# Designed miniproteins, single chains, continued (4): the designs that were tried, part 25

Each design is a single chain, and the fold is of that chain. pLDDT is the mean over its residues in the fold that is shown.

## One batch from the design tools (miniprotein)

Design m12840
Fold by ESMFold2-Fast:
Structure m12840 (fold): chain A 87 residues (1-87)
Amino acid sequence: MEELREAVRRSARGAAEQAMALAAAGQAVPADSVSGAVAEVADTLAEAVAANAEKLAELAEAEYARTGDERYRLAAEAARELAEEAA
């Protein structure tokens, strides 16, 4: 369980680092906002994953569809991977 949570945080950290690199190169993405949002979503997802990984993936996908916010898409992908591993 803890190893899966760490994998989620590692994946989110990698995505945040890539987003920061794009922002540093002058892209439209705000590096500090994207990095912070991804880290917070990853921490929230990791804490809840043991009880309902599949449900978290569905909720994150629904929020992404509703808001278009990339952090929910990343959270949904991470939750999907955890749900697959837990099944």
Scores: mean pLDDT 60

Design m12841
Fold by ESMFold2-Fast:
Structure m12841 (fold): chain A 73 residues (1-73)
Amino acid sequence: MLEELRAEVARIRAELEPLREEIEALEAELAPFAEALLARAQAEFAADPSRETLARLLARALRELAREVRRLL
């Protein structure tokens, strides 16, 4: 049973191998953008800590992230 699980994990790993490099590259490209976005959100939330501000910051972050993803694709 454990050997069958190891074989299945190895097969999944092999199937994802070609996509792994592309996913890692995309994550690396998005990491500095995400960090900058988070820093801005933290600063704005610190200035006005409210549920409405948090919702607005999250909506903006999602829109900006979507734009950046489209730019990279």
Scores: mean pLDDT 69

Design m12842
Fold by ESMFold2-Fast:
Structure m12842 (fold): chain A 71 residues (1-71)
Amino acid sequence: MAEEEVERILAEMERIAAQMSPESAAKVREMVEEARRAARELLAEGKEDLALEAARRGLAMARKLLEADKA
């Protein structure tokens, strides 16, 4: 179920944001909102694979930002 998988990925990004400084967490939260919007549009069009890719790309960027925040 693509919608459920997308929400699971977005929740993981929010968990990453909770581990960051407030300024870095704000960037990740903006990415969550953008990924949710893009994924919802793609899911509405029946493009489930693209919606999952959009969410996964957001998660990968959130992980990179977490590493930068810890450096």
Scores: mean pLDDT 82

Design m12843
Fold by ESMFold2-Fast:
Structure m12843 (fold): chain A 61 residues (1-61)
Amino acid sequence: MEEERRRREEALETAQKVIADGKAQGLDDASIRRRAINELVSVHGLPVEEAERVVDEALAK
């Protein structure tokens, strides 16, 4: 479905932004990952498992 794909793309963009902001603040990778996962769960309503996958994809890029 297009809606699910768009949501995933928006979540990935949000994760990338949170990761960039965290790195700029000097946070460690574990703290950045936790913050990004929490943002995706709270703001985008993703299940924790899906949020983890999106964050891991963003960190790999």
Scores: mean pLDDT 78

Design m12844
Fold by ESMFold2-Fast:
Structure m12844 (fold): chain A 95 residues (1-95)
Amino acid sequence: LDEILAQARALVAQGQAAAAAGDYRSALQAYEQALRLLVDNPELLKTPEGRALLRAAVAGARDAALAILGPGFEAAVRASVEPYYRLLEEVEASL
């Protein structure tokens, strides 16, 4: 699990670097990989770092998607990330 957490951390950092360079498609891909990795390993979400990485990946993916799609897609993009916020609430309620 520590190796998976390190990989998720690297993917979030990769997404942030791509977004800073204006490469929103690469940023979105990196964030989506981090989200998949964290969701597939829910024990990581019991850690403060795992939850922080999930929040960062969700926020980054949302912002990258909005940068690609443009204004008018805010509601659709928010709806697409809502399940990840619900997952965080469920995990935090179990702690």
Scores: mean pLDDT 84

Design m12845
Fold by ESMFold2-Fast:
Structure m12845 (fold): chain A 63 residues (1-63)
Amino acid sequence: SVEKGKEEKEKGSEAHLQGDLKTASEHYRKASEYYKESGTEENKKLGELLERASEGLERLHEG
């Protein structure tokens, strides 16, 4: 649901502010999945952006 997507996005942002890149990536990935489940094109595109953010944070954590 979009509501769960918002919650996961907020948790990701909080983890990022704490410097926990791995946890931030995991929450953004979950948020992406919830937004992509939405029936709207806007939420699907937001999900794609969150997926890219998650991947970027994973790469930063590994590198």
Scores: mean pLDDT 82

Design m12846
Fold by ESMFold2-Fast:
Structure m12846 (fold): chain A 67 residues (1-67)
Amino acid sequence: MMSPKEQAIKFTTLSIYIAAAEFAKSLGKEEEYKKLLSISKEILDEMKGKGIKPSDFAIKKLEELEK
């Protein structure tokens, strides 16, 4: 189980990568978007594997980006 400090860092990092992926998508930068989306999924999977539930906002944004 992650410490509260590690959880805060993971939440912040996930939010940054999701925002970066959304921004890349808005600019039509498909390769950058796919790479950032992949990193966001890796962070999400790591959090889930450690029993940490990501924010509903982050989950919703990631699902929207996958569509």
Scores: mean pLDDT 78

Design m12847
Fold by ESMFold2-Fast:
Structure m12847 (fold): chain A 83 residues (1-83)
Amino acid sequence: MTYTVEASVEAGRELAEQILAQFPEEVEVELEEEQVGPHLRRLRVTVTLLKPLSEQQRQQLQQLMNQAMERSRREEEAALAAA
């Protein structure tokens, strides 16, 4: 099973670090930078399950992803407000 999250570069890197810290043997994380505008970049975080997660671990993973997406939204809104 594979999960993909698009986030700001900072939020995406923090997400990858948190996932690898909590699930070092259970997941593989791949990072890809995407240019979505002339001066706007996002990070695509792809998480591949190498081992089945417990229901509790799956909920923790989903929570981390949701937190990263919310952080990314706030960062993009702040950047737009500063422009």
Scores: mean pLDDT 80

Design m12848
Fold by ESMFold2-Fast:
Structure m12848 (fold): chain A 87 residues (1-87)
Amino acid sequence: SLEEKTRAALEKILADDPEMLALVLESLDRINAAIRAGDLDTARALLAETVRRVRELGREKGREAQAELAVLILRTYVQEAIAEYEA
């Protein structure tokens, strides 16, 4: 599934950063729960908050490139999941 591929990609990219990986995977679960509930506004708000936290953590750790890759992967997944739900 797209979710399985997304989790695998995040685990590979963030293999050396368990803190950022935990943040992103926990956020992915919360966003998916919101999408399944039909609460797309909450899903979008959770995505925006997660993006801000991931970017902040990346700056604090000097891992801005890994943070931006994680953001891109997460954002792409959420946009596709919402689009499929709205179709």
Scores: mean pLDDT 87

Design m12849
Fold by ESMFold2-Fast:
Structure m12849 (fold): chain A 92 residues (1-92)
Amino acid sequence: EIKEAAEEAKKAAKEMVAALKAGDLEAAEEAAKRLEEALKKLLEIARKVASEEQVEEIKQLIQAAAHAIGQGDEEAALKYLEEMEKLILEAS
């Protein structure tokens, strides 16, 4: 389910930002792994339902979310993940 994978990605992104701010690299690595797994599932769904142009937009949103997480910008990271979810749902 797209919504379940997107919620997992958003939860993992929040946990990753919190762990990085706390200097807890082990917690950050576990959150990053969960985020990567959720994003991989979403990208696989997108490749089946979306155009190549839409898949490229989704990849750019994933990269933007990763950058925002690295900057400690939880709000921006969640915004990019929500836009990704919206694009995949619209393509479905």
Scores: mean pLDDT 86

Design m12850
Fold by ESMFold2-Fast:
Structure m12850 (fold): chain A 79 residues (1-79)
Amino acid sequence: MMKLETTLEVDDPVGVADDETLVKSLVRLSAARSLGVPVGSLSDAEITEIKKEPDSAVVTATVTNTITGEKYEVVVTLK
């Protein structure tokens, strides 16, 4: 399974990490950007881990390309 890694600058990394709907949207959008595919071609993100630090968070999730069936592990660092 291919691994995608990205870093996003956000105003409140811990608060963003607590908003599951927002986190899933950010992961899906980040995966679409990294793969160069439309966001609508990807599944909703399935969050597997959220690791919180005082000023940052790391979100690990799985996203599926619904057209190809390929699965990706997505790691998003919020800071």
Scores: mean pLDDT 81

Design m12851
Fold by ESMFold2-Fast:
Structure m12851 (fold): chain A 87 residues (1-87)
Amino acid sequence: SMKEELEKEFKKFSKIFKELAEKAGVPKELVDKFLELMKKEMLENKKSLNEAISIASKKVLTGDSEEHLKFEKVLLESYLKYLESQK
C-alpha cells in the first residue's frame, strides 16, 4: 500500500540521517524533533519524502545559526545518499 511504501522510505531515510547527523555532531534533540515531524507529514498527511523534509525542516530551523547550517548540510547529504541507495 502507499502507507507501507511511505513507512519503508521514512525508515530508510531516518537510518541514514541519524547516522550522518551523529557523525556531524548535530544535537540529538534537533534530530528527534525533525524526524518526528517528518514521520507525521509522511504517515498521517501522506506527503512524499521530499515534501515531508521541506515541511519538517522549516518547522525546526529558525535563522542562520551555525548549528542550523550544519543540519541543512547533513539533510542534503542524507537525501543524496538515500537517492543513491534507490538505484
Scores: mean pLDDT 83

Design m12852
Fold by ESMFold2-Fast:
Structure m12852 (fold): chain A 91 residues (1-91)
Amino acid sequence: SAAEAARQRELEQFKMKVSLEAYDLAIRMAEEGVSDEEFEKALEEWTQRVREEIKKTFDEADQEKMEKFLEQVEINARSIYEYLKKRKAEG
């Protein structure tokens, strides 16, 4: 249905926005050469803001899906940060 298609687009757009924000944060902070503690603090503060947006934007079922997606994005952001930090130290 048109309503289902619109809902799916909204979910995908939110996922894209969240991924881009997290990965940009990881890339920027790796390039700036910040400490691991500063990166973890920034990622946690960003994650708390996204959680509040999820609670305000989505119903309970979609909140659970978005929370699981957010956990995966956090894992990916840490992996990107560690990879770039290691590459910078080796190059």
Scores: mean pLDDT 87

Design m12853
Fold by ESMFold2-Fast:
Structure m12853 (fold): chain A 63 residues (1-63)
Amino acid sequence: MEEKLREFIETLSKIKDIDEAAQLIVELARELGMTPEEVIDKLLELTDNPFLKIKLLLARQKL
C-alpha cells in the first residue's frame, strides 16, 4: 500500500488540474478499498512538499 501511495504522489505532482487530481484520488481509493478522504489523509502523512499538500486539500474540496 505505502509503495503504491508513493508512486501516486509522483503522478499527482505532474497534474495541474485539481478536478483531474480529485478523480484520480477517487479511483485509487476504490482500488484500495478506502474512502477518498482516507487516501488524501495518507498522502498528506507521506509528503513534506507544501505545494502538494495544498493540491491535496483543494482536491478534498472537490469530493
Scores: mean pLDDT 81

Design m12854
Fold by ESMFold2-Fast:
Structure m12854 (fold): chain A 56 residues (1-56)
Amino acid sequence: SAEAVALARAAMAAAKDQAELNAAGREAHRTLVEELGLDEDAAQGAVVRGAILAGK
């Protein structure tokens, strides 16, 4: 869970614009499902938390 959030945060922290943020979020979701084996709901939760942390 913490690793998933950290991965999503790192991916979205590099985004400079909302369009890039959306694209990074989608890529993070795909990676979390593929590499960490998270369910769609768990991956979506990690992306949401990661976005909040990246948007400090």
Scores: mean pLDDT 78

Design m12855
Fold by ESMFold2-Fast:
Structure m12855 (fold): chain A 76 residues (1-76)
Amino acid sequence: MKLSEEQIEWIVNKTRELYTSLGYSEAMIEKVTARVREVAEKISEEELKKLIEEYLSNSKLPEKDKMFAVIFELAL
């Protein structure tokens, strides 16, 4: 299944907040958030869980933060 719109918006907004806090230009924020949204909209829940298990199995982060980390990494 695909990620819910609520999950996608949470990830995109977290990306926007991060880049805004770091002082990046609006152009960079729009570019990065667009790429993060693209990845989040295309990834399946099954693929995301597989990547979390493969790359973040030892991480003690909450599930939402693990999802953000993987999608953000894939967008870079």
Scores: mean pLDDT 83

Design m12856
Fold by ESMFold2-Fast:
Structure m12856 (fold): chain A 63 residues (1-63)
Amino acid sequence: MKKNRELLLGEQAILTMADTGLSQRELAKVFGISQATLTRYINLVMKELGVKTVSDAAKKLKE
């Protein structure tokens, strides 16, 4: 399953948003992908962590 890269990129996006306040749209441009693709990666991470917000996901990733 191709999940490792998508999860790592989603985790990096969540942490970067928490640290910098950048939007998903801005981060998608930095990573060279569409906002829809980045949102999918973030949603995959949130689903695996069982959370509903990027802020809660960032807290769990820092645990």
Scores: mean pLDDT 78

Design m12857
Fold by ESMFold2-Fast:
Structure m12857 (fold): chain A 60 residues (1-60)
Amino acid sequence: ELAHRLSAEQRARAAEIVKLTNRLMEHPSLSPADIGRIVREALEEGGVEALRRKVEELEA
C-alpha cells in the first residue's frame, strides 16, 4: 500500500482535492462529465492550485 509513502503534505493535498470537487458538484451549471474533466485537466496542468483557481472562477 502506497499510504506509507504519503507525506502529510500529500494527504492534505488529497483532502483539498475532495473539498474542491465537492464545491464543483454543488454548482448547478456543471454536469458530472464536466466536473470530471475540469478536475482531471486542472490537476494535470497545475495541481491543486489550478483546480482551486478554476473552482473560484466558476463560483464568481
Scores: mean pLDDT 74

Design m12858
Fold by ESMFold2-Fast:
Structure m12858 (fold): chain A 80 residues (1-80)
Amino acid sequence: SFEEYKRLVEEVAERIRRRAREAGIELSEEQALRLADLALEVARGKRTEEDLIAELKSLGFSEEQARELARIGLEAVREV
């Protein structure tokens, strides 16, 4: 359901924010939710990891930050 998906996105986003902070990257709640949604789309086979990195770069992150955030996001999804 949409409610179950929303809850999952929120749980993944919270994990992403914590791990990003530990890596020295400050994410807004909106940025963390967007990254969580994108990482879940990769896990569902609807996007590639390269698509995720490109989307993060479009949000204003550098190449290095985008790759690190993609790693963090995909790991957070694997842990739920």
Scores: mean pLDDT 86

Design m12859
Fold by ESMFold2-Fast:
Structure m12859 (fold): chain A 69 residues (1-69)
Amino acid sequence: SLVDQLAAHIRQLMEQMGLSQRELAEELGLSQATVSRMLRSRNISSLLELQQGIIELMQEKNIPIPTTL
């Protein structure tokens, strides 16, 4: 499903950046519990919010962004 694909893709991006859920939360100004809940929420809007936050972090750090985002 799209939800499962988005969650998997977000986890892959975190791995590429070397970020834990806690470290991602710190970068986005969220709690680790919030990031964990969003990843498990099955909510497309929450997952897209996390994906967009990671993309913006990658752009700020000049890290190549996968074309399948």
Scores: mean pLDDT 77

Design m12860
Fold by ESMFold2-Fast:
Structure m12860 (fold): chain A 57 residues (1-57)
Amino acid sequence: SMDAQLDAQLDAQIAKINADTAKQMQTLSPREQVLLMARALAEQGELYLEALQKKRS
């Protein structure tokens, strides 16, 4: 179904952001790591909201 496809796509996008964030963390100071994590969380949240909006359409 469309919903299952959107869920799979969202999970893949979130997994990629988490993997990319983990790699970048190794080159950053603790303060920069906090900012990177906050930005990654915001991006993941926006993707989740977009997926929910598509399911409602």
Scores: mean pLDDT 83

Design m12861
Fold by ESMFold2-Fast:
Structure m12861 (fold): chain A 90 residues (1-90)
Amino acid sequence: SVEEILALKQQGDTAFLAGDYAGAAEAYEKAYNLAKAIGHPDVDKIADNLAKAYEQVVLKGSGDVKKDALKKLNDISVGYLKRAVEKVTA
């Protein structure tokens, strides 16, 4: 629901401002998945917040944590491109 998306986005914003980038990514990821499922107009804004959280996880992480965050960043970029193409071709 829209209310769940807003609550999760606010949890992510709070965690991000506190420097808890992993916690921010978790909350934003949940918001992003819900936003995609319902076609929410803010899906790309939430994706941008999620990408910023993963960027910080990459910058501060190492080994598998960094590798996994990089994979998730690539997935977000692909999702962005797919939505942009669908708007032009549909």
Scores: mean pLDDT 82

Design m12862
Fold by ESMFold2-Fast:
Structure m12862 (fold): chain A 70 residues (1-70)
Amino acid sequence: SLEEELRELIRELARAAGADEASAEAVVKTVLDLIRQGDLAGAKTIVRLLGKEAGRPDLAERAIELIDRL
């Protein structure tokens, strides 16, 4: 599903940015909670910041595209 692909991309971005597994799961939960609340701008902001910290703007772009398709 689009949600499963989004969860995996956010988890990969968080790990690449130096997060441990627990911190990565907390980030996934935060982004999904923002999406459920309708705060797509907030969700996208977190994803962009993760992409910058991870050096993976390509993965951040893909995650943002998935957010727009939910």
Scores: mean pLDDT 88

Design m12863
Fold by ESMFold2-Fast:
Structure m12863 (fold): chain A 66 residues (1-66)
Amino acid sequence: DKVAAAKRTAEAAIEAAKAKDWTAVLVAGEELKKLGLPELGNALIEAARAKDYEKAIKVAEEVLKL
């Protein structure tokens, strides 16, 4: 299930953001794009590049609401 995979990716992105592992947040964004969520994936990649914790959490929470 792509939705279940996206939610697992979002959970991993939250943990990565808490750890300030911006490379892992960026990888999570690319995985979301592969799972058919290009807008949310791109937003997470932008948050990783900006090292924007609040934006990364907000985007990941939107994925968890699917």
Scores: mean pLDDT 87

Design m12864
Fold by ESMFold2-Fast:
Structure m12864 (fold): chain A 94 residues (1-94)
Amino acid sequence: MLSPEIQETVEYLKTLSKEELLEKVRKARDWALAQYRATGDAAWELAYTLFGTVEKMIKEGASKEEAIESIAGALAFLERTAPALARELIEILK
């Protein structure tokens, strides 16, 4: 079950166009890469990989619904393993 914060993020992302969603995913990916380069924290490298995968899915024709489900899954995993990091990514996606 998704946390209330992830549920709120999912509902917000559903209001975006596919193009706006892609821009949010790219922003989250680029933020994660910048943090990984600054900190060396493997959790940021994982976040970069997860959001990079979502970007690729969107570019290869995945539906907006499939992309949002993948974002929700990535955030839920990161929230369980690195909650502060997941919090920053949620703020970037808004």
Scores: mean pLDDT 87

Design m12865
Fold by ESMFold2-Fast:
Structure m12865 (fold): chain A 95 residues (1-95)
Amino acid sequence: SAAARKAAEEQRKKAVLTIAKELIYMALIANMDRETLEKYLARKSKEYNLSPQEIKYLREVLDKALEISKTLKNFEERQEAALKLIKEIEEEIKG
Protein backbone atom coordinates (compact mmCIF):
# COMPACT_ATOMS: atom_id res chain seq x y z
CA SER A 1 0.00 0.00 0.00
CA ALA A 2 1.01 3.66 -0.32
CA ALA A 3 0.92 3.96 3.49
CA ALA A 4 3.33 0.99 3.91
CA ARG A 5 5.75 2.49 1.34
CA LYS A 6 5.65 5.87 3.14
CA ALA A 7 6.29 4.14 6.51
CA ALA A 8 9.35 2.29 5.11
CA GLU A 9 10.66 5.52 3.52
CA GLU A 10 10.19 7.41 6.83
CA GLN A 11 12.08 4.62 8.67
CA ARG A 12 14.98 4.95 6.16
CA LYS A 13 14.98 8.76 6.58
CA LYS A 14 15.11 8.35 10.40
CA ALA A 15 18.13 5.99 10.11
CA VAL A 16 20.00 8.44 7.83
CA LEU A 17 19.10 11.37 10.14
CA THR A 18 20.32 9.46 13.23
CA ILE A 19 23.68 8.67 11.56
CA ALA A 20 24.01 12.30 10.35
CA LYS A 21 23.36 13.61 13.90
CA GLU A 22 25.98 11.21 15.32
CA LEU A 23 28.56 12.35 12.71
CA ILE A 24 27.81 16.01 13.58
CA TYR A 25 28.17 15.29 17.33
CA MET A 26 31.44 13.38 16.77
CA ALA A 27 32.94 16.18 14.62
CA LEU A 28 31.67 19.32 16.39
CA ILE A 29 31.18 18.33 20.05
CA ALA A 30 33.60 15.37 20.52
CA ASN A 31 36.20 16.98 18.15
CA MET A 32 36.96 13.61 16.51
CA ASP A 33 39.19 13.39 13.43
CA ARG A 34 38.32 12.41 9.84
CA GLU A 35 39.67 8.84 10.24
CA THR A 36 37.36 8.16 13.21
CA LEU A 37 34.30 9.62 11.41
CA GLU A 38 35.08 7.68 8.18
CA LYS A 39 35.36 4.40 10.15
CA TYR A 40 32.05 5.16 11.89
CA LEU A 41 30.32 5.91 8.54
CA ALA A 42 31.76 2.69 6.98
CA ARG A 43 30.47 0.61 9.93
CA LYS A 44 26.98 2.22 9.83
CA SER A 45 26.81 1.91 6.02
CA LYS A 46 27.32 -1.88 6.39
CA GLU A 47 25.02 -2.19 9.46
CA TYR A 48 22.05 -0.39 7.80
CA ASN A 49 22.83 -1.57 4.23
CA LEU A 50 22.85 2.05 3.07
CA SER A 51 22.49 2.94 -0.64
CA PRO A 52 25.37 4.65 -2.50
CA GLN A 53 23.27 7.85 -2.56
CA GLU A 54 22.69 7.74 1.23
CA ILE A 55 26.44 7.14 1.81
CA LYS A 56 27.30 10.07 -0.52
CA TYR A 57 24.90 12.35 1.41
CA LEU A 58 26.33 11.30 4.81
CA ARG A 59 29.90 11.83 3.50
CA GLU A 60 28.88 15.38 2.48
CA VAL A 61 27.53 15.91 6.04
CA LEU A 62 30.81 14.51 7.46
CA ASP A 63 32.92 16.83 5.24
CA LYS A 64 30.78 19.90 6.12
CA ALA A 65 30.92 19.15 9.88
CA LEU A 66 34.74 18.78 9.80
CA GLU A 67 35.17 22.06 7.84
CA ILE A 68 32.90 23.90 10.32
CA SER A 69 34.80 22.33 13.26
CA LYS A 70 38.10 23.95 12.08
CA THR A 71 36.56 27.48 12.34
CA LEU A 72 35.15 27.22 15.91
CA LYS A 73 36.90 28.96 18.84
CA ASN A 74 35.18 27.53 21.93
CA PHE A 75 32.68 24.92 23.19
CA GLU A 76 29.69 27.33 23.07
CA GLU A 77 30.33 28.00 19.34
CA ARG A 78 30.62 24.22 18.78
CA GLN A 79 27.23 23.59 20.46
CA GLU A 80 25.56 26.39 18.44
CA ALA A 81 27.11 25.12 15.18
CA ALA A 82 26.00 21.53 15.92
CA LEU A 83 22.38 22.61 16.62
CA LYS A 84 22.31 24.76 13.45
CA LEU A 85 23.72 21.97 11.23
CA ILE A 86 21.33 19.38 12.76
CA LYS A 87 18.36 21.69 11.97
CA GLU A 88 19.58 22.12 8.36
CA ILE A 89 19.98 18.33 7.94
CA GLU A 90 16.52 17.65 9.45
CA GLU A 91 14.94 20.09 6.94
CA GLU A 92 16.89 18.51 4.01
CA ILE A 93 15.93 14.91 4.91
CA LYS A 94 12.26 15.69 5.76
CA GLY A 95 11.74 18.21 2.89
Scores: mean pLDDT 86

Design m12866
Fold by ESMFold2-Fast:
Structure m12866 (fold): chain A 116 residues (1-116)
Amino acid sequence: METAIEIVEAFAEIFNLYDLGKELIELIKQGKFDEALALVQQKLQQVQSQPHMNIFAISSLETLLRLLQLARNNELTPEMIEKLRRAAELSKDPLKNVEAWNLLGEIRTELRKKEK
């Protein structure tokens, strides 16, 4: 529960998803985790259906959805959470955007390794 909220807060900061983040946090706090996952999936489908794909929005929502699924299943590692928190901190500094994106790339690589 707490880990899922931390993930949403970090993603809201990194990707400016503040309105979505607020709604997700409220659903998670109410124990409506499946509804929170459905909301992220719905938003992802909406972005994917647009005539000009926003690759960054798609990538951020896909990563958020996967991280929340892992949090629900208690499959997140401390290393993933540490990398996500570090990426969020780096995203506050415009000069560190490359480092933030590299950490997100590492998180995506680890997510792929957990797919069987």
Scores: mean pLDDT 73

Design m12867
Fold by ESMFold2-Fast:
Structure m12867 (fold): chain A 83 residues (1-83)
Amino acid sequence: LSRAAARQVLEELLRKAREAGDEESAEAVERAIRRLDQGADPVAVLRELRETLAELARRSRDPAHRAVREQMVQALDTALSLS
């Protein structure tokens, strides 16, 4: 997984979180983007974000937020499978 490809995935997830009004997920993605930009390993960044979003999905009381979070987790799983 290239750094550019990881960055593109994170930008798409940030857009989805913002469109859904999911501020917690948006903040998590923004932190992942900052870590990637600071030279962190792309696979490690996506893997850690995946676990964070999976936990947020499990704890979600709003079905709409849970669905968006699960969709974002699936996108990360797909990106990681191509690594």
Scores: mean pLDDT 87

Design m12868
Fold by ESMFold2-Fast:
Structure m12868 (fold): chain A 92 residues (1-92)
Amino acid sequence: MTTVTKDGDTITVVTTVEAEEGQTLKMIATNKGGGPTTVTLTDTATGEVLGSTTVAPGESGTITATAKRSGTYQGTAVRKGPVAPTVRLLVL
């Protein structure tokens, strides 16, 4: 499930996937906007941050992590500006 929300100038894209323990999670975020995008991959049950990065304007960033448990994982991309970042979250 992917949700896009806008609060003033801030756009947040949230994507969730189900993974099994030992699977590889790969999150790809693309920033076509004029400002930086903050990207975070989180285990929803524990609140553990598996990875975080900042994606510069016009760039793509990638986070890879191993699922430590079977369950739901969440990718979040947050930026300021009119153009939403694109987020793809894969289970490998």
Scores: mean pLDDT 83

Design m12869
Fold by ESMFold2-Fast:
Structure m12869 (fold): chain A 63 residues (1-63)
Amino acid sequence: SLLEELKKLPLGEKVLVSFREYAELMGLSPEEVEALKALFSLPSDDTLLPVDKEALELLRKHK
């Protein structure tokens, strides 16, 4: 499963991506995006988030 693959990834470098871009790459629904913005109290959709590069690339391949 994706979760098992993510857990097995080595410690990778982090890249900064905007929350909006990250949400779109992850295939999140508009409702999920709004819920996460509220949960993390993000000031804007352009807020930069540190994301594990290998995890991001793995998730893109499984879109």
Scores: mean pLDDT 69

Design m12870
Fold by ESMFold2-Fast:
Structure m12870 (fold): chain A 60 residues (1-60)
Amino acid sequence: SSAEAARRARVRELARDIALKLHDIGLDTMIALGAPQADIDAERAQLAAFKAAVAAEQAA
């Protein structure tokens, strides 16, 4: 593995952390602005699926 491969791995970790934070902020914003319940439920489902996928990858 090269230093570039290590940097790419770090970028992927940072991208996941940022994505999780953005989804959390997005969900909180939707709730605060009174978005339709169906949209809130869809965002919760997407966030849960993303978290499950990350956990499964880290357990492999």
Scores: mean pLDDT 81

Design m12871
Fold by ESMFold2-Fast:
Structure m12871 (fold): chain A 82 residues (1-82)
Amino acid sequence: SFKEELEKALEKLKESKKNLPEELHEAIDNIVEYLKEIFDKIPEEKHKELLELVNELANAKNLKEFKEALEKLVLFLANLPK
């Protein structure tokens, strides 16, 4: 299910904190909590894209990759249907 796949991706994102500067840890925790709150409101047609974006963020190896992935996720969330 989407919820189970999202929960797994969010867990990977939390684990990614080990490989990122400490100043990003609060931002990661905030992203995880926000996505948990809104997951029931994400349209089915957007589920695949959201999972890809969360996984891209979770797989970021450095600050540059993290910022690029975060920008994509923020833009995606801003463009969700009302």
Scores: mean pLDDT 81

Design m12872
Fold by ESMFold2-Fast:
Structure m12872 (fold): chain A 76 residues (1-76)
Amino acid sequence: MEFQLPSREELLAMSDEEFRRYVLEVARWLVRYAEEEGLSQEEIEEGLRYFRDLLVSLRPEREAIVEEVVQEILEE
């Protein structure tokens, strides 16, 4: 259990800037972890899609931020 999610209240209290930073940090951690596990780029993309779906389900009002971050990670 290397990574722990913040509390629900902390996630709700995050500003757009803090939320974007949080999503970016988690996405970067996922990519690095997957690379260390020897996963393919395709599997990394699948993992990021699952992560996106989870966050959109939890925070539908912030869908645009989540999609923007995931796209940035996939491009660069």
Scores: mean pLDDT 73

Design m12873
Fold by ESMFold2-Fast:
Structure m12873 (fold): chain A 95 residues (1-95)
Amino acid sequence: RPPLPEPLLENVLKPFDRSARSVEELIKMAKELLPDSTILSVDSERSPVSGELAYAIVVKTKDGKIYYVLDAPTFDPAHVEAAIRAALRAEEKAK
């Protein structure tokens, strides 16, 4: 269970509410939260316990700030862990 990196912790806008069920829904949510932003990377991770997908997206705003949008099926630790792993992978792809 990797801890959420400090930059990710400060810039997570909406970690969990089950609103995104796919990468496309997460992108829509990110654009609603941060209009005129650029999508840098997207990733997903399957929970080893439930098999359900958690999603993460890295977004850059017009003023150059990086934000992370995460979504998980529930606030269960296994789903939260999957979302964090997806976020770490998405951050690596954005570099």
Scores: mean pLDDT 66

Design m12874
Fold by ESMFold2-Fast:
Structure m12874 (fold): chain A 79 residues (1-79)
Amino acid sequence: MKEIKVEVKGDLPALPESAVRNAVKAAAEKYTDPEEIKKRIQEAVRRLARAFGLPDAEVKVEVKETDDKIEIKVEVRGA
């Protein structure tokens, strides 16, 4: 199993970083294609943002795979 490295950025006073990290890890463990992982993380984080009162938040996801790890960066910004 590859190591999953997660980085979360943004002004997120209402959105728990731990919830974002858990959603990212779940998607990365379930899917193998980096583009599918990116899409699923983006959908999951957008749903979390809406649940925490940030329906217009901008979500950017970057996925990079190496031989020994998957690096995922998530940026969430309020409107």
Scores: mean pLDDT 75

Design m12875
Fold by ESMFold2-Fast:
Structure m12875 (fold): chain A 68 residues (1-68)
Amino acid sequence: SEETRRLARESAERGRAARAAGRLGSEYGNDVTGEIASTLRSIGDAVDVYLATGEWPPLVRGPVIPPR
């Protein structure tokens, strides 16, 4: 479980870094890149809390892809 949490955090951190790089480097696809990175970061954080607590966090985790 600790290993799974570590992997989730690592994924969230990479998503965060990609978002930062996208914001500072690219205008093209800026909205999509930022939203994807934010979503991945939120998922990673939620998974971490779930693995530690056994429940999804009650806090807002950022943007989620809505059904069309």
Scores: mean pLDDT 59

